# Designed miniproteins, single chains, continued (4), part 88

Each design is a single chain, and the fold is of that chain. pLDDT is the mean over its residues in the fold that is shown.

## One batch from the design tools (miniprotein)

Design m15245
Fold by ESMFold2-Fast:
Structure m15245 (fold): chain A 74 residues (1-74)
Amino acid sequence: SAREEELVRRAREHLEKAREYLEKGDYQGAMKHLQEAYKELSQLSRSHPERKPLMEQAIELGLELARKSLKEHR
């Protein structure tokens, strides 16, 4: 549907911004865009073909954000 196409587009844009902020060391900016991506993806049907791949990208970015924002790696 056109609504789901827009949700996918917005989620991809937020994931791209999250990665850009993460690479610049702006962890607050990265977190904000990652949270927005999750909000968009949560509105997609679970059967949507783009949902799982984009959710996996969001999880990987979230893990990298957690690792880089820690003063001590665990």
Scores: mean pLDDT 84

Design m15246
Fold by ESMFold2-Fast:
Structure m15246 (fold): chain A 58 residues (1-58)
Amino acid sequence: SNEERAERVIERLKRLREQSTDPVLQESLEQLIEKTKKLKEEGRDVGPLERAVDSLES
């Protein structure tokens, strides 16, 4: 479901934030977490955020 996908994206973004020592990247990751939470709350597709995380983890 979109909700389960959103939770996975949030968890992956949190892990990337924890691994980063760059304050600018940490802030960007926090913004992506907030955007994913908002899309989840609105029932909107989190596919674009999944693709963004896939790129960041490459």
Scores: mean pLDDT 84

Design m15247
Fold by ESMFold2-Fast:
Structure m15247 (fold): chain A 76 residues (1-76)
Amino acid sequence: KKEIVEKVTELVREGKLEEAKKLVEEALKKGEITEEEAKNMLSQLEKLTAEAPEAEAYIAANPELVAEEREAVAKL
């Protein structure tokens, strides 16, 4: 269970969202995670995939501001 979540998280961190989705689907087929966990993970991956182009464009346009925002968020 947690091993699958960890691998999915690593793939997301590397920007491999399609591989992360495939891993979740395969884990569900093998019964390694529940339907609820799979739906939750796939829903979050869909959201990240939709936001990825906008986030990348924002970072490219505002690298200095992104660094400052990350510092501010880390202190919350």
Scores: mean pLDDT 65

Design m15248
Fold by ESMFold2-Fast:
Structure m15248 (fold): chain A 69 residues (1-69)
Amino acid sequence: VDMELVERLIAGLSDPDPGVRAAAALGLAREAQLHPEAKEYILPALERATSDPDPVVRAAARAALAVLG
């Protein structure tokens, strides 16, 4: 797994732009699917994103968690 990419995507969940935060949530879902060993780091970040003030970001995080099971 590319941990630098995972760390960058987790940082993206705190971006001022909700479009960037939503994209980061979807990127983390893809990384967790490709590298299940990274789920320890990714799932807690996506769980926090389900509480995001933007409804699109919350929807992206919930969809990501649903796909990851």
Scores: mean pLDDT 83

Design m15249
Fold by ESMFold2-Fast:
Structure m15249 (fold): chain A 55 residues (1-55)
Amino acid sequence: MDKLLEIIEEVLGIKPISRDDNFYDLGGDDSLADKIIKLMKERYGIELTYSDLEK
């Protein structure tokens, strides 16, 4: 999950973030969530859903 945290930090421009931080509580929205999901698939071959970003 460190790769996910790095992409969230990049997309939101917030660093550092914790594994306990919620993406939506940090100011993320569905448009940014779509961007993160696409980047995880393109860079790492990891498929995510919105529920993965709610945790």
Scores: mean pLDDT 74

Design m15250
Fold by ESMFold2-Fast:
Structure m15250 (fold): chain A 80 residues (1-80)
Amino acid sequence: MKDELVEELRRLLGEAVRQGASREVLEELVRAIEKAQAGDFKGAAEELEKAAKLAKEEGLDDIAKRAEELAKKAREAAEE
């Protein structure tokens, strides 16, 4: 689970870079990866929710949707 989530977060970060996401979106995604690697899934979910909001404001709807999906997965991991 941890390794899967981290891999998906790294893929999302790469896609955000390719789509020209702002520094703010990229920083929140990096923080989400760092928190997930540390086992702080609640913190990872919070950073992903921030990234999703910022990405949506930038018109990056696919990045926003994927960040929301991964935030839900991170919250589920935190509750278990």
Scores: mean pLDDT 85

Design m15251
Fold by ESMFold2-Fast:
Structure m15251 (fold): chain A 58 residues (1-58)
Amino acid sequence: GKEEKAEYKAEAVKDTLLAVGFSEEEAEEIAKKVKELILKGASDDEVGEVAMELARNA
């Protein structure tokens, strides 16, 4: 369902951020925002754009 999709996408974002040198705390916060956006009905493109903006500004 939507929750499973949100979890999967959030975990993928978290793993990517950890791989590029973000702290576990920063990666968790960004992944949490991604999950919230998906649950609110944001498109995959919107979620990707927000995650990239948060990563650039961290």
Scores: mean pLDDT 77

Design m15252
Fold by ESMFold2-Fast:
Structure m15252 (fold): chain A 120 residues (1-120)
Amino acid sequence: AVTVTESGGGTVAEGGSQTLTRTLSGADLAKSGVAWFQQKPGEEPEGIAAIDSGGGTALAARLAGRATVSMDVANNTAYLNLSNLQVEDTAVYYAGVISADGSLSERDVLGEGAELTVVA
């Protein structure tokens, strides 16, 4: 089974920065990618960032210039750095493993999430 450890949530002032970290045990990030999801209250998780095993990245247009996604394949760790935080960035953030076929594995279940609150 894949074990997921999440960190980097909390309360941050508007205009600040926060790095969300996820360590994946039992997943091989050299053969898989990582997708990041944002879930606002009462909404379903929305994909906002992804990085594949080849180093290809994708970001939601609204985060362009404010987000960086990276991973440390040797340590099975993924990072989402958010800068110039806005009140609308207040959400629970999840990461999941993207299988080699491009699907999110049900075994790589979204963890408990990192709750981020941005205050004006």
Scores: mean pLDDT 73

Design m15253
Fold by ESMFold2-Fast:
Structure m15253 (fold): chain A 113 residues (1-113)
Amino acid sequence: SAALEAAEEEIRAFAKKNNISQDILDAVLDSFRRLSRDYPEVSLEALYYETLGVLYARSGNLEEAVEYYKKAIEADPTNRPAWLNLINLLLKLGKDEEAEKLLAEYRKIFPDQ
């Protein structure tokens, strides 16, 4: 779709501006395409923010990754991958209390847990 193409161009522009390697960009674009296919009900804005979170995480910019995963959840709380990515990243950063609080909220939103 035109909206998907526009989002991919924004991701590419962002990567170029932040000197992200081609290998990371290619992997992140593949992830964005997969998320858009597998979660068509999730807002494109939320998937875009999640993709930027993944881009930052793969580039070692973990604090920015946390911020963008939070933006993805704020844009669309049904974005399950963003919740899991944020919880896992907080655990890796030793922010166990924040991760546990988010896991409790995640379980309320996703009753198949």
Scores: mean pLDDT 83

Design m15254
Fold by ESMFold2-Fast:
Structure m15254 (fold): chain A 98 residues (1-98)
Amino acid sequence: MAEEAEELAEEAEEAAKEGKGREGAELAAEAAAEAARAADAGEDPEEAAEAGERAARAGVLAAEAAAKEGDSEAVARAAGAAVAGIGAAQQARLQARR
């Protein structure tokens, strides 16, 4: 199940709210990777899609926090996590379409 991805995305959102943009970016990237694994496994396409979307949202929040801190490397990593999360959600939706 995509539970690990959702937990990591929640931690990323919390880190971003605390102004820890770099930590949030790293957690969002891990959430996106876990969402991609769930999508690849085809375990639960709807849960995998939701996990990917949540990872993408966490990536956006982390990018905003990192930008406020002036950490351009963390902004790039968080943006990458958002793109990866969207990709995982799209892959899961293709499987759900069955």
Scores: mean pLDDT 83

Design m15255
Fold by ESMFold2-Fast:
Structure m15255 (fold): chain A 85 residues (1-85)
Amino acid sequence: MSEELLEILRRLLKEFEELYKKFKEALKKGDMEEAKKLLLEMEILLGMAHIVLGVAKLLGEVTPEMEELVERMEEMVREAREMLE
C-alpha cells in the first residue's frame, strides 16, 4: 500500500509542477484571471495530496518521502499566493 500511495503523491507533484509553471507564465503575461484559476487548481491538488497523506498516516504507512512531496506542494502554493499579493 505505501508504494501505491507514494506513487499517487509523485503523480500529483508532477501535475502540480506543471500547473505552477503555467501559473508563473500567466503572471509574466499579466493574465491575473488565468493565474487565479491555476492557483485554485493547485489548491485542489494540494487538498488531494493531504487526503492521500492522511490515509497513509491512518494506515501507519507514512514515509519521509511522502511528507517531503506534500511539503514541496505546500511551499509552491504559499509562494504562488505571495506572488498574487
Scores: mean pLDDT 85

Design m15256
Fold by ESMFold2-Fast:
Structure m15256 (fold): chain A 102 residues (1-102)
Amino acid sequence: DVEAARAAALARGDLAAFQGRASEETLEELLEMMEEVGTPEEVREYILRVIEEINAQGKGLLELSVGELLTLMLSRAVTERAPQEVIETLLRLLALLEERER
């Protein structure tokens, strides 16, 4: 939630948070997970585009977790009526994340 993260950053006086993007570690973990589930190139291209858009809008979200990022992408994919394969891939990635967090 960009607005909640922005409010939290303001409350802490952390101005650097307004320049925030998903961390490199979060992106590396997501890329590894996409390879593990065998993400098709077309779906991978969609996911990377949406991540770039989220990061561009993500003032105040310096370190989005993989789960937060996947949830935001799934919400956007559903809203934009993305192909079913994109939605199914995002659900598989969320399931893999839950398994890794055990």
Scores: mean pLDDT 66

Design m15257
Fold by ESMFold2-Fast:
Structure m15257 (fold): chain A 66 residues (1-66)
Amino acid sequence: MDEEGREIVLEIFRKEAEEALKEAKEKGTLDEEVKRFLQKIDRLSEIDEELAKELREELERLVKEL
């Protein structure tokens, strides 16, 4: 995937993850939701390690901002 494509994927991921993590925090299931996202990213790392790394960093950033 090119740099522009990765930027678009990161923007979409950020919006979806931010919404899902906020809902999970409200429901008291934040740890479980973070684990689910990490599992999905781990599967993606077998196809695109660079994108998976960027997604993990973004997920960590979003969790810290909650």
Scores: mean pLDDT 79

Design m15258
Fold by ESMFold2-Fast:
Structure m15258 (fold): chain A 67 residues (1-67)
Amino acid sequence: SLSRSQAISILQQWADHSGVSLSQLIRSLRSARDSGADMRDIARRMSQFLNGQVSPGTIYNAMNVVL
C-alpha cells in the first residue's frame, strides 16, 4: 500500500517530466477520469514516459490515492 506522500511523490515525478505543476496534473487526471478515460492505460503510458522507473500498477495505485 502507498502512503499519500509516496503517491504524491510519484505524480510529482510525472508533473516534473511533463513540465506542468502537480495541481495541473491532478486536475487533468481528474478530468480524464470523469470523462471515462482508461486510467490503467494512462498509468501504462506514464510508466513508459518515466522509462519504466515506476511500474504501471504503482502509478495506478498512486492515482487512486491522490485523485
Scores: mean pLDDT 87

Design m15259
Fold by ESMFold2-Fast:
Structure m15259 (fold): chain A 72 residues (1-72)
Amino acid sequence: SLEELLEEIRRILEEAGVPEEEIEKILKYLRQGNFDEAERLLTRLYLEGKISVEQANRIGRLMREIEKELKK
């Protein structure tokens, strides 16, 4: 479900120590199907060293699944 995919992304970002305000912003963009803005914020976190390449790859896979759920 969409909620399970969003919760998994939340868990990854919480484990990385990303602030709740930033997490909620990313999840809001994903709920809206605004993948461009979500990807921009996630890329910034990666470039700032706040998420690892493994975390970024996991989130990328989850984002593809979210896109499929939103097309239903």
Scores: mean pLDDT 87

Design m15260
Fold by ESMFold2-Fast:
Structure m15260 (fold): chain A 85 residues (1-85)
Amino acid sequence: MSKEELIRRTREILEETRRIAKEVLKRAETLEDILRAIGLLLRAIGLEFDLDLMIKRNASKAELQRLLREAERLLEEAKALLARV
């Protein structure tokens, strides 16, 4: 996978994570689920910021792959939360 593909996939995953977190906020009936959804949104924003910084400093493929794995884990957490709400 190229650096461009890693960047694109990471952005797609973070966008999907934000979409899911917003859906959780709309469906959440408990303060716990609302706070978890807000936490997911803040973490996704943080990873988007990290990605932008990595692009500016021409980060290695290994660093971009690590960020992609972090984004994938966050997406799975978001999907699991959505399935419970």
Scores: mean pLDDT 89

Design m15261
Fold by ESMFold2-Fast:
Structure m15261 (fold): chain A 73 residues (1-73)
Amino acid sequence: SDELLREGLELAQQGKYAEAKEKFAEAIRAAIPEAIAEARRLGLPLSDEEIREALREREAYVNERLDAAEKQA
């Protein structure tokens, strides 16, 4: 998942925003089960649904920021 994030950042630096979005989406989706497992391990009072929702909101936010960058480039 960290590799997918790195690939997404490299694509964004190259101005390949559509490809960067795909890599970030893959990284965020891959992070969901890991984030749930870590929250359970740490005993955090967060539900699986709350974690999934937070990561989906982060994906939407990243996409919005990449769209803004594409318009300025």
Scores: mean pLDDT 78

Design m15262
Fold by ESMFold2-Fast:
Structure m15262 (fold): chain A 84 residues (1-84)
Amino acid sequence: MKPKLIRIAPDTFLLEVDPEKAEEVMEILEKEFGFEVRRHPGLPENEFIVHDKRIDPNETDIDALFERGEKLAEEIAKKLGAEI
């Protein structure tokens, strides 16, 4: 299954990935994109929270945050072969 990336906030994505490929995908996201990848107890084993820790949580330019999120999602999709 191709990884699937769903934007749930300007700086946060839900990642759906085959558990057997999770380690490889997490390594790419953390090392190449600088994301923080977290498991959440309420989510299935194949779902992860991905946070762009480089975004200032006090940033008030919502349009700039959304534009950055869209560009980043496209770059991730190309790198991982992911669906958005």
Scores: mean pLDDT 69

Design m15263
Fold by ESMFold2-Fast:
Structure m15263 (fold): chain A 95 residues (1-95)
Amino acid sequence: SERDELLANMLLIALIGHVYVLAQRLKKEGREEDAERLLKASDELVTAFVNKDYEKIKKALEEIVRLVEEYGSPQEAATVKRLAEELKKRLEKIK
């Protein structure tokens, strides 16, 4: 539905926003390579989403969750994991 597509786009924007904030904090902490890895995973997610490659979207979301669990706080990891699961559920309704 049009509402599920809009909600999926909103969830993607929110997820990318959280990833970007974490990456900027990592850069300020001198963790440039960790920040670049996180931003690359975010770019791969956006590319997969634009191409409607649902298998690549799923893999990119799993990689982002893994990296945020490694680099972020427990609260940041919980938020990103929740957004990723909500996005997956909305994409299943668009298929």
Scores: mean pLDDT 88

Design m15264
Fold by ESMFold2-Fast:
Structure m15264 (fold): chain A 57 residues (1-57)
Amino acid sequence: SDEINRIIEEVSRELRVPLTAEQVEEARRLLEQHKEKSREERLRIVKEYVEKQLAEG
């Protein structure tokens, strides 16, 4: 969806890191699973996921 794509783009922009195709797919899955949460909470979930991936890689 457009909202999902915008959240992913916003996270990439905030962290100044391009996301891999695998990270984008996982981010989409997380956003779908947390559909009931606010946009701000969903953005934080994706951001935390990406930050964790960056810390481990």
Scores: mean pLDDT 81

Design m15265
Fold by ESMFold2-Fast:
Structure m15265 (fold): chain A 73 residues (1-73)
Amino acid sequence: SAKKKEADELTDRALELLAQGRYEEAARQAQKALELDPENWRAQGVLAGALEKLGRTEEAQEYLAKAEELAAK
């Protein structure tokens, strides 16, 4: 669907921002991706990575667990 494609594009942008150390912006783009496609395991993984870098470790572990569960499908 169009929403899934947009979510994938936002996820790719979030991953690039994460690689650049732009953690707050990476988290925002990943959250937007999840609004469009809540089961996007890549977006959940990127959000987890960004949250961990921001010191939000408990939230990061929750999103990482969700990403791993969805990726196992």
Scores: mean pLDDT 86

Design m15266
Fold by ESMFold2-Fast:
Structure m15266 (fold): chain A 108 residues (1-108)
Amino acid sequence: SKVEEAQKLVEEAIKKFEEGKYEEAIPLFEKALKIYEEILGKDHPLVAMLKYLLGEVYFKMGKYEEAIPLFEEALKILEKELGEDHPLTKVTREKLEKAKKALEEAKK
């Protein structure tokens, strides 16, 4: 099953992320994201959550220019599908603002 393949990729990606193996986590999250976009559609909340997690990986690596568009895309989906006041939407918005501030500080 494509769903089982994507679930295993997410589980391995999270494990790599928790171990600080960011470069190894990225392709696993990207492959899982592609599968979920194909089966659930690009605007599904689970797709937004995977974009958020991939953004977190780039954020932890200090790659803020890569993290920001992922958080922006995740936020857009979550605002539309779950609403502006949903806890996941609020957390994603806060993370986007932190990433933007970190990018500004990194330019010093």
Scores: mean pLDDT 90

Design m15267
Fold by ESMFold2-Fast:
Structure m15267 (fold): chain A 59 residues (1-59)
Amino acid sequence: SAAEVERLRAEALALADELLARHADDPEKQAIVRRMREEVERTDDPVVLRAGLAELRRL
């Protein structure tokens, strides 16, 4: 559903922003997180959003 997509996107973006702050001194992790954040912003697929959120949680 659209509501599920927006909730998952909000969670992923919030986590990505937290990871960017946590890894402020790590340019390689910064690049990975920024790339994933851009993908999260562009996708409307809840499967892709759940996979992205799970991957972000491992960083």
Scores: mean pLDDT 87

Design m15268
Fold by ESMFold2-Fast:
Structure m15268 (fold): chain A 60 residues (1-60)
Amino acid sequence: MSELEKLKQEAKEKAKKLTELRRQLDEAVRNKAPKEEIQQIAKEMQESQDELVRINLEIL
């Protein structure tokens, strides 16, 4: 029960971070940021998405 609650909280935090990274990606693209910066944000989004999937599988 407490372990599951911790996983759910972690998932919420990762989801919030993913939302923030998506906003940063949109801003970087709009501002025509360097390709390297855009790729870095995209990589961080992918890593956060992978972590969220892992946590959700753990919850199941």
Scores: mean pLDDT 81

Design m15269
Fold by ESMFold2-Fast:
Structure m15269 (fold): chain A 88 residues (1-88)
Amino acid sequence: SALERLQARIRAYWQAVLDYAIAKTDPNASPEEVAAAQARLDALQPEMDAIFTALEGVLRGESVDNIVKRTGLSKEEVEALKKALEEA
């Protein structure tokens, strides 16, 4: 489902955050390991920013169509987020 795909992407982002934190806190980590973890986190950041923007839009009562236009997320993804927040 669209919600399951969104949840998988959110989990991937938080895993990237954890991997970066581990690399940064290990004094024996190579610069290449730290750089790779940072690059992965940076690559996932725009999608996570879009998801957070969509969540804020839903919480503010913004229409699904306006959120889709502002974030570039699919209508199905925005509707899934709205449904999940209403059922939380």
Scores: mean pLDDT 85

Design m15270
Fold by ESMFold2-Fast:
Structure m15270 (fold): chain A 66 residues (1-66)
Amino acid sequence: SALREEARRLLEEAERILAKPNPSQHELWEARQLLGRAIELAREAGDEELVERARKLDVELQQKDA
């Protein structure tokens, strides 16, 4: 599925940003945008594993953006 592949690609990019020890405010903003889009596409594709992966990463983003 094109939706699944795109969701996975966006999720991997967000993971790359969040793997940095001290991501900037701009990088956290980028990760938030990528995660939002990835979750939308994963849900549209019906890929529960990608949704769960994105959910875990969203928790990490919330902790770093606090």
Scores: mean pLDDT 84

Design m15271
Fold by ESMFold2-Fast:
Structure m15271 (fold): chain A 96 residues (1-96)
Amino acid sequence: STLESIELILKEIEELGKEPKTVEELKEELEELEKRLEEIAKLPEEERKKILARAIAKRMIVAVAEKEGVMKELVSKVAPKTIAELERLKAEQLAS
């Protein structure tokens, strides 16, 4: 069931949120999992589904973090003065 698969992925995202790992740690865990695909294929279906749901959750977290990182880097290169001005305006609003 597609709904059951989505529920498993959401549960794994929630569990990963309790003990947040760096993007690099998640990438290393995904690379180690890729090396073990033949072993994973031999596991019972229920265990395979859990491992795949956790892998999808990790990939989603990495993809979101990398997109946000790229955007922040681009904004910092293109508009560093605008970032400084926005931070100044936020500080003034908190003081008022």
Scores: mean pLDDT 70

Design m15272
Fold by ESMFold2-Fast:
Structure m15272 (fold): chain A 69 residues (1-69)
Amino acid sequence: MYTGGQVNEALARVGLEVDLPADEPVDEATLSRVARVLRIGERDPDGVADAGTRAVVEALLTGEEQALE
């Protein structure tokens, strides 16, 4: 299973700093959100640096999916 530390490291690679508990397993819903975020970063690394894309990523991590619309 992925840990918070692995999620933090993956998000840091696309320029996002998030502090999740490093030694705690991440649930499947959060993993799905992270996978979506990483997919965006892979396609457009410059786009991840954009304020709008960052807000979407933060909304996914906090569970505010409505911010995507």
Scores: mean pLDDT 58

Design m15273
Fold by ESMFold2-Fast:
Structure m15273 (fold): chain A 73 residues (1-73)
Amino acid sequence: SDTLQRAQQSLELYQQGEEAFRNGDYESAAEYYEKLLELSPESSLAWRKLAESYEKLGDYKKAEEYRQKAEES
């Protein structure tokens, strides 16, 4: 079903984002978490990970905006 396919894709994107983040590739990590949020916009976890990625990139304004999204989700 579409639901199972989205769950599988979300897990894969999360794992790729986590790997990129661990490797210090914060730009790629942000891209994976953004793609994850296209599939799961209510994921508080994904918003927090996106905020952390932008904080590591020095984009504190985006980090703050995405932390707020995490609190709404």
Scores: mean pLDDT 87

Design m15274
Fold by ESMFold2-Fast:
Structure m15274 (fold): chain A 67 residues (1-67)
Amino acid sequence: GEREKLKKELLKLIGEILNIIGDIIELERKMKTAEGEELEELKKRLKELEEELEELRKKLKELDEKL
């Protein structure tokens, strides 16, 4: 049924969110030892991942509202 499909999509989105959170944690760890241009590049990548995470959170909320 439709609810089973939405639940599978929800679990898949949760997995994607967890992967991005893992990437953010790794970047934050690297930023603690980085300096100069390397630090600025890591900050830019962190911002991109945070924006991607926010978009996935919106999709998660939309799926939750349909369940």
Scores: mean pLDDT 83

Design m15275
Fold by ESMFold2-Fast:
Structure m15275 (fold): chain A 60 residues (1-60)
Amino acid sequence: DEIEKIIKEAKEKVYELVLKGKYDEAAKYAHSLLKDLSDDEQEKAIEALVEARKKAEEER
């Protein structure tokens, strides 16, 4: 359950950063987050973060 909370918070943070045009900060945050996760957790997190970024880019 802890990983689900981390992914949810990460999605919201990446979404907000991309909406503000802070792509470098969003990418750096995502990279830092993924380093601390296992391979299967990374796969789930990457999928969620990609969706968040795409949604934010569509709303800009």
Scores: mean pLDDT 79

Design m15276
Fold by ESMFold2-Fast:
Order: C-alpha cells, then sequence, then structure tokens
Structure m15276 (fold): chain A 75 residues (1-75)
C-alpha cells in the first residue's frame, strides 16, 4: 500500500541520517541513542532499533557507560 511504501522510505531515510551523522563525527566518537534522537528529531525507540540493526550488520560497535549504551563506527 502507499502507506507501507512511505513507511519503508522514512525508515531508509532515518538510517541514512544516522549513518551520515556518525560519519560526520571524529574517529572514535561515541554517541547514545538519546543523543542521536535529539539531533535527528526522531523517537529514541526508533533510533535504538536502527542502531541495533547496524550493530548486528557490523557497521557499529557498542560500549557501556554506566546504564547508557554508546555507539561507535566499526571501521
Amino acid sequence: SPLEEKSEQALKTLRHQILSYLLSLPRGARVSAAELARALGASPATVSRHLRELVESGYLRTERDGRTTLYEMDL
């Protein structure tokens, strides 16, 4: 349906925005899902889902800082 196509396009756009943002940061920079969500104007839940998929695909690594998960480009 047209709504399904729009949803898929929006998800692809957000994934591109996440990757572009991370690639604009200095090497070794770490960001939280909450920080990315604020920067991109997206929900933390949606950003967290995309970040998990990018980790599973090998594009990102994770590190814990207390209760916060930080994400870094895996080059």
Scores: mean pLDDT 78

Design m15277
Fold by ESMFold2-Fast:
Order: C-alpha cells, then sequence, then structure tokens
Structure m15277 (fold): chain A 64 residues (1-64)
C-alpha cells in the first residue's frame, strides 16, 4: 500500500539518522533514531528489518 511505502521511506530516513548519530559518538540519539526506524519498518510490514534496528538500538544504548 501507499502507507507501507511511506513507512518504509520513513524507516530508511531514521536508520540513516541513527548511523550518522552513532558515527558522531552520540549513542543515545543513535538508539532513539534506530527505535523510530524499527517502528516505521513494522508499519511497512518489514518485521525482520525492524528486529535488526532494535538490536542496533540496544547495542547503541550499551555504549552510551
Amino acid sequence: SAAEKEAFAEGLKYAAEGVEARLAGDYESAAAHYEKAAEAFEKAGRPAQAAGLRALAAEARAKA
């Protein structure tokens, strides 16, 4: 659906922002962006991608 495509695009945007924050050493912001990406991928019908982003968020929080 159009809503799923929109949610997928949102997920990619938040994932990119999470990577950028992580590279800057801002692990708290990285975790927050990865969590938003995971929610967006869930809405897009992408549970495997969402699970991957949740794992990245947990890793970022452990480094914060």
Scores: mean pLDDT 88

Design m15278
Fold by ESMFold2-Fast:
Structure m15278 (fold): chain A 98 residues (1-98)
Amino acid sequence: KIEELKREAEKGNADAYVELATYYLKQGKFEEAIKWAEKALELDPNNADAWLILGQAYFNLGEYEKAIEYYKKALEIDPTNGNALFNYYLALQKLEEK
């Protein structure tokens, strides 16, 4: 549950902040997901998963250009991240729908 994740995050663990951000992302609380992902990046700016979560949150808010920028950051850090690559192409498709 979130209580355990918050305790791990309080220990300064960037991965725990990423898990919290993922939890809120799954619940549709995109602004909360952004806040926790940003905290992860304050501890570790090279955390590709945190950049991916920022991209996914902005994608769900309809901010496709921002989502693309954050997915690119995730891919610059970890080019093997299939989720970042997949979501990057989905965001490009959304821009082309108009």
Scores: mean pLDDT 83

Design m15279
Fold by ESMFold2-Fast:
Structure m15279 (fold): chain A 66 residues (1-66)
Amino acid sequence: SAAAAARNAAAALARGSPEAAASADHARKVLDESGGDVERGAALYSKLTGADYDAALASVTAAAAA
């Protein structure tokens, strides 16, 4: 689920994972390119990374909440 993916991403960031930090930065850039539209950003992030839409939505939602 998107909620479980968001919790896992937040936990990885809290642990100081550079991979998680890089993914969060990428999600923020995609969100900015989408004009702050979380759904549009998630669709774009999914296409760029090949990630599942729910996982992409969780990453972009976490970036928007920060």
Scores: mean pLDDT 74

Design m15280
Fold by ESMFold2-Fast:
Structure m15280 (fold): chain A 60 residues (1-60)
Amino acid sequence: PERAERARRLGEEALAAGDLRGALRHFETAGKLYATYVGSDHPRALEAAAQARALAEQLA
């Protein structure tokens, strides 16, 4: 979970800085790591995946 939490933090920092592409990459990484360690149905995994999806749609 430590790697997933770090990836999520980096995503939030990138988002706060306006780096939408960087935030997308970090939230995708966080979602994958959370899904691996705690399950794809876990709130943390779902939250990171939803954030990545929203950012991907903004960048399309």
Scores: mean pLDDT 81

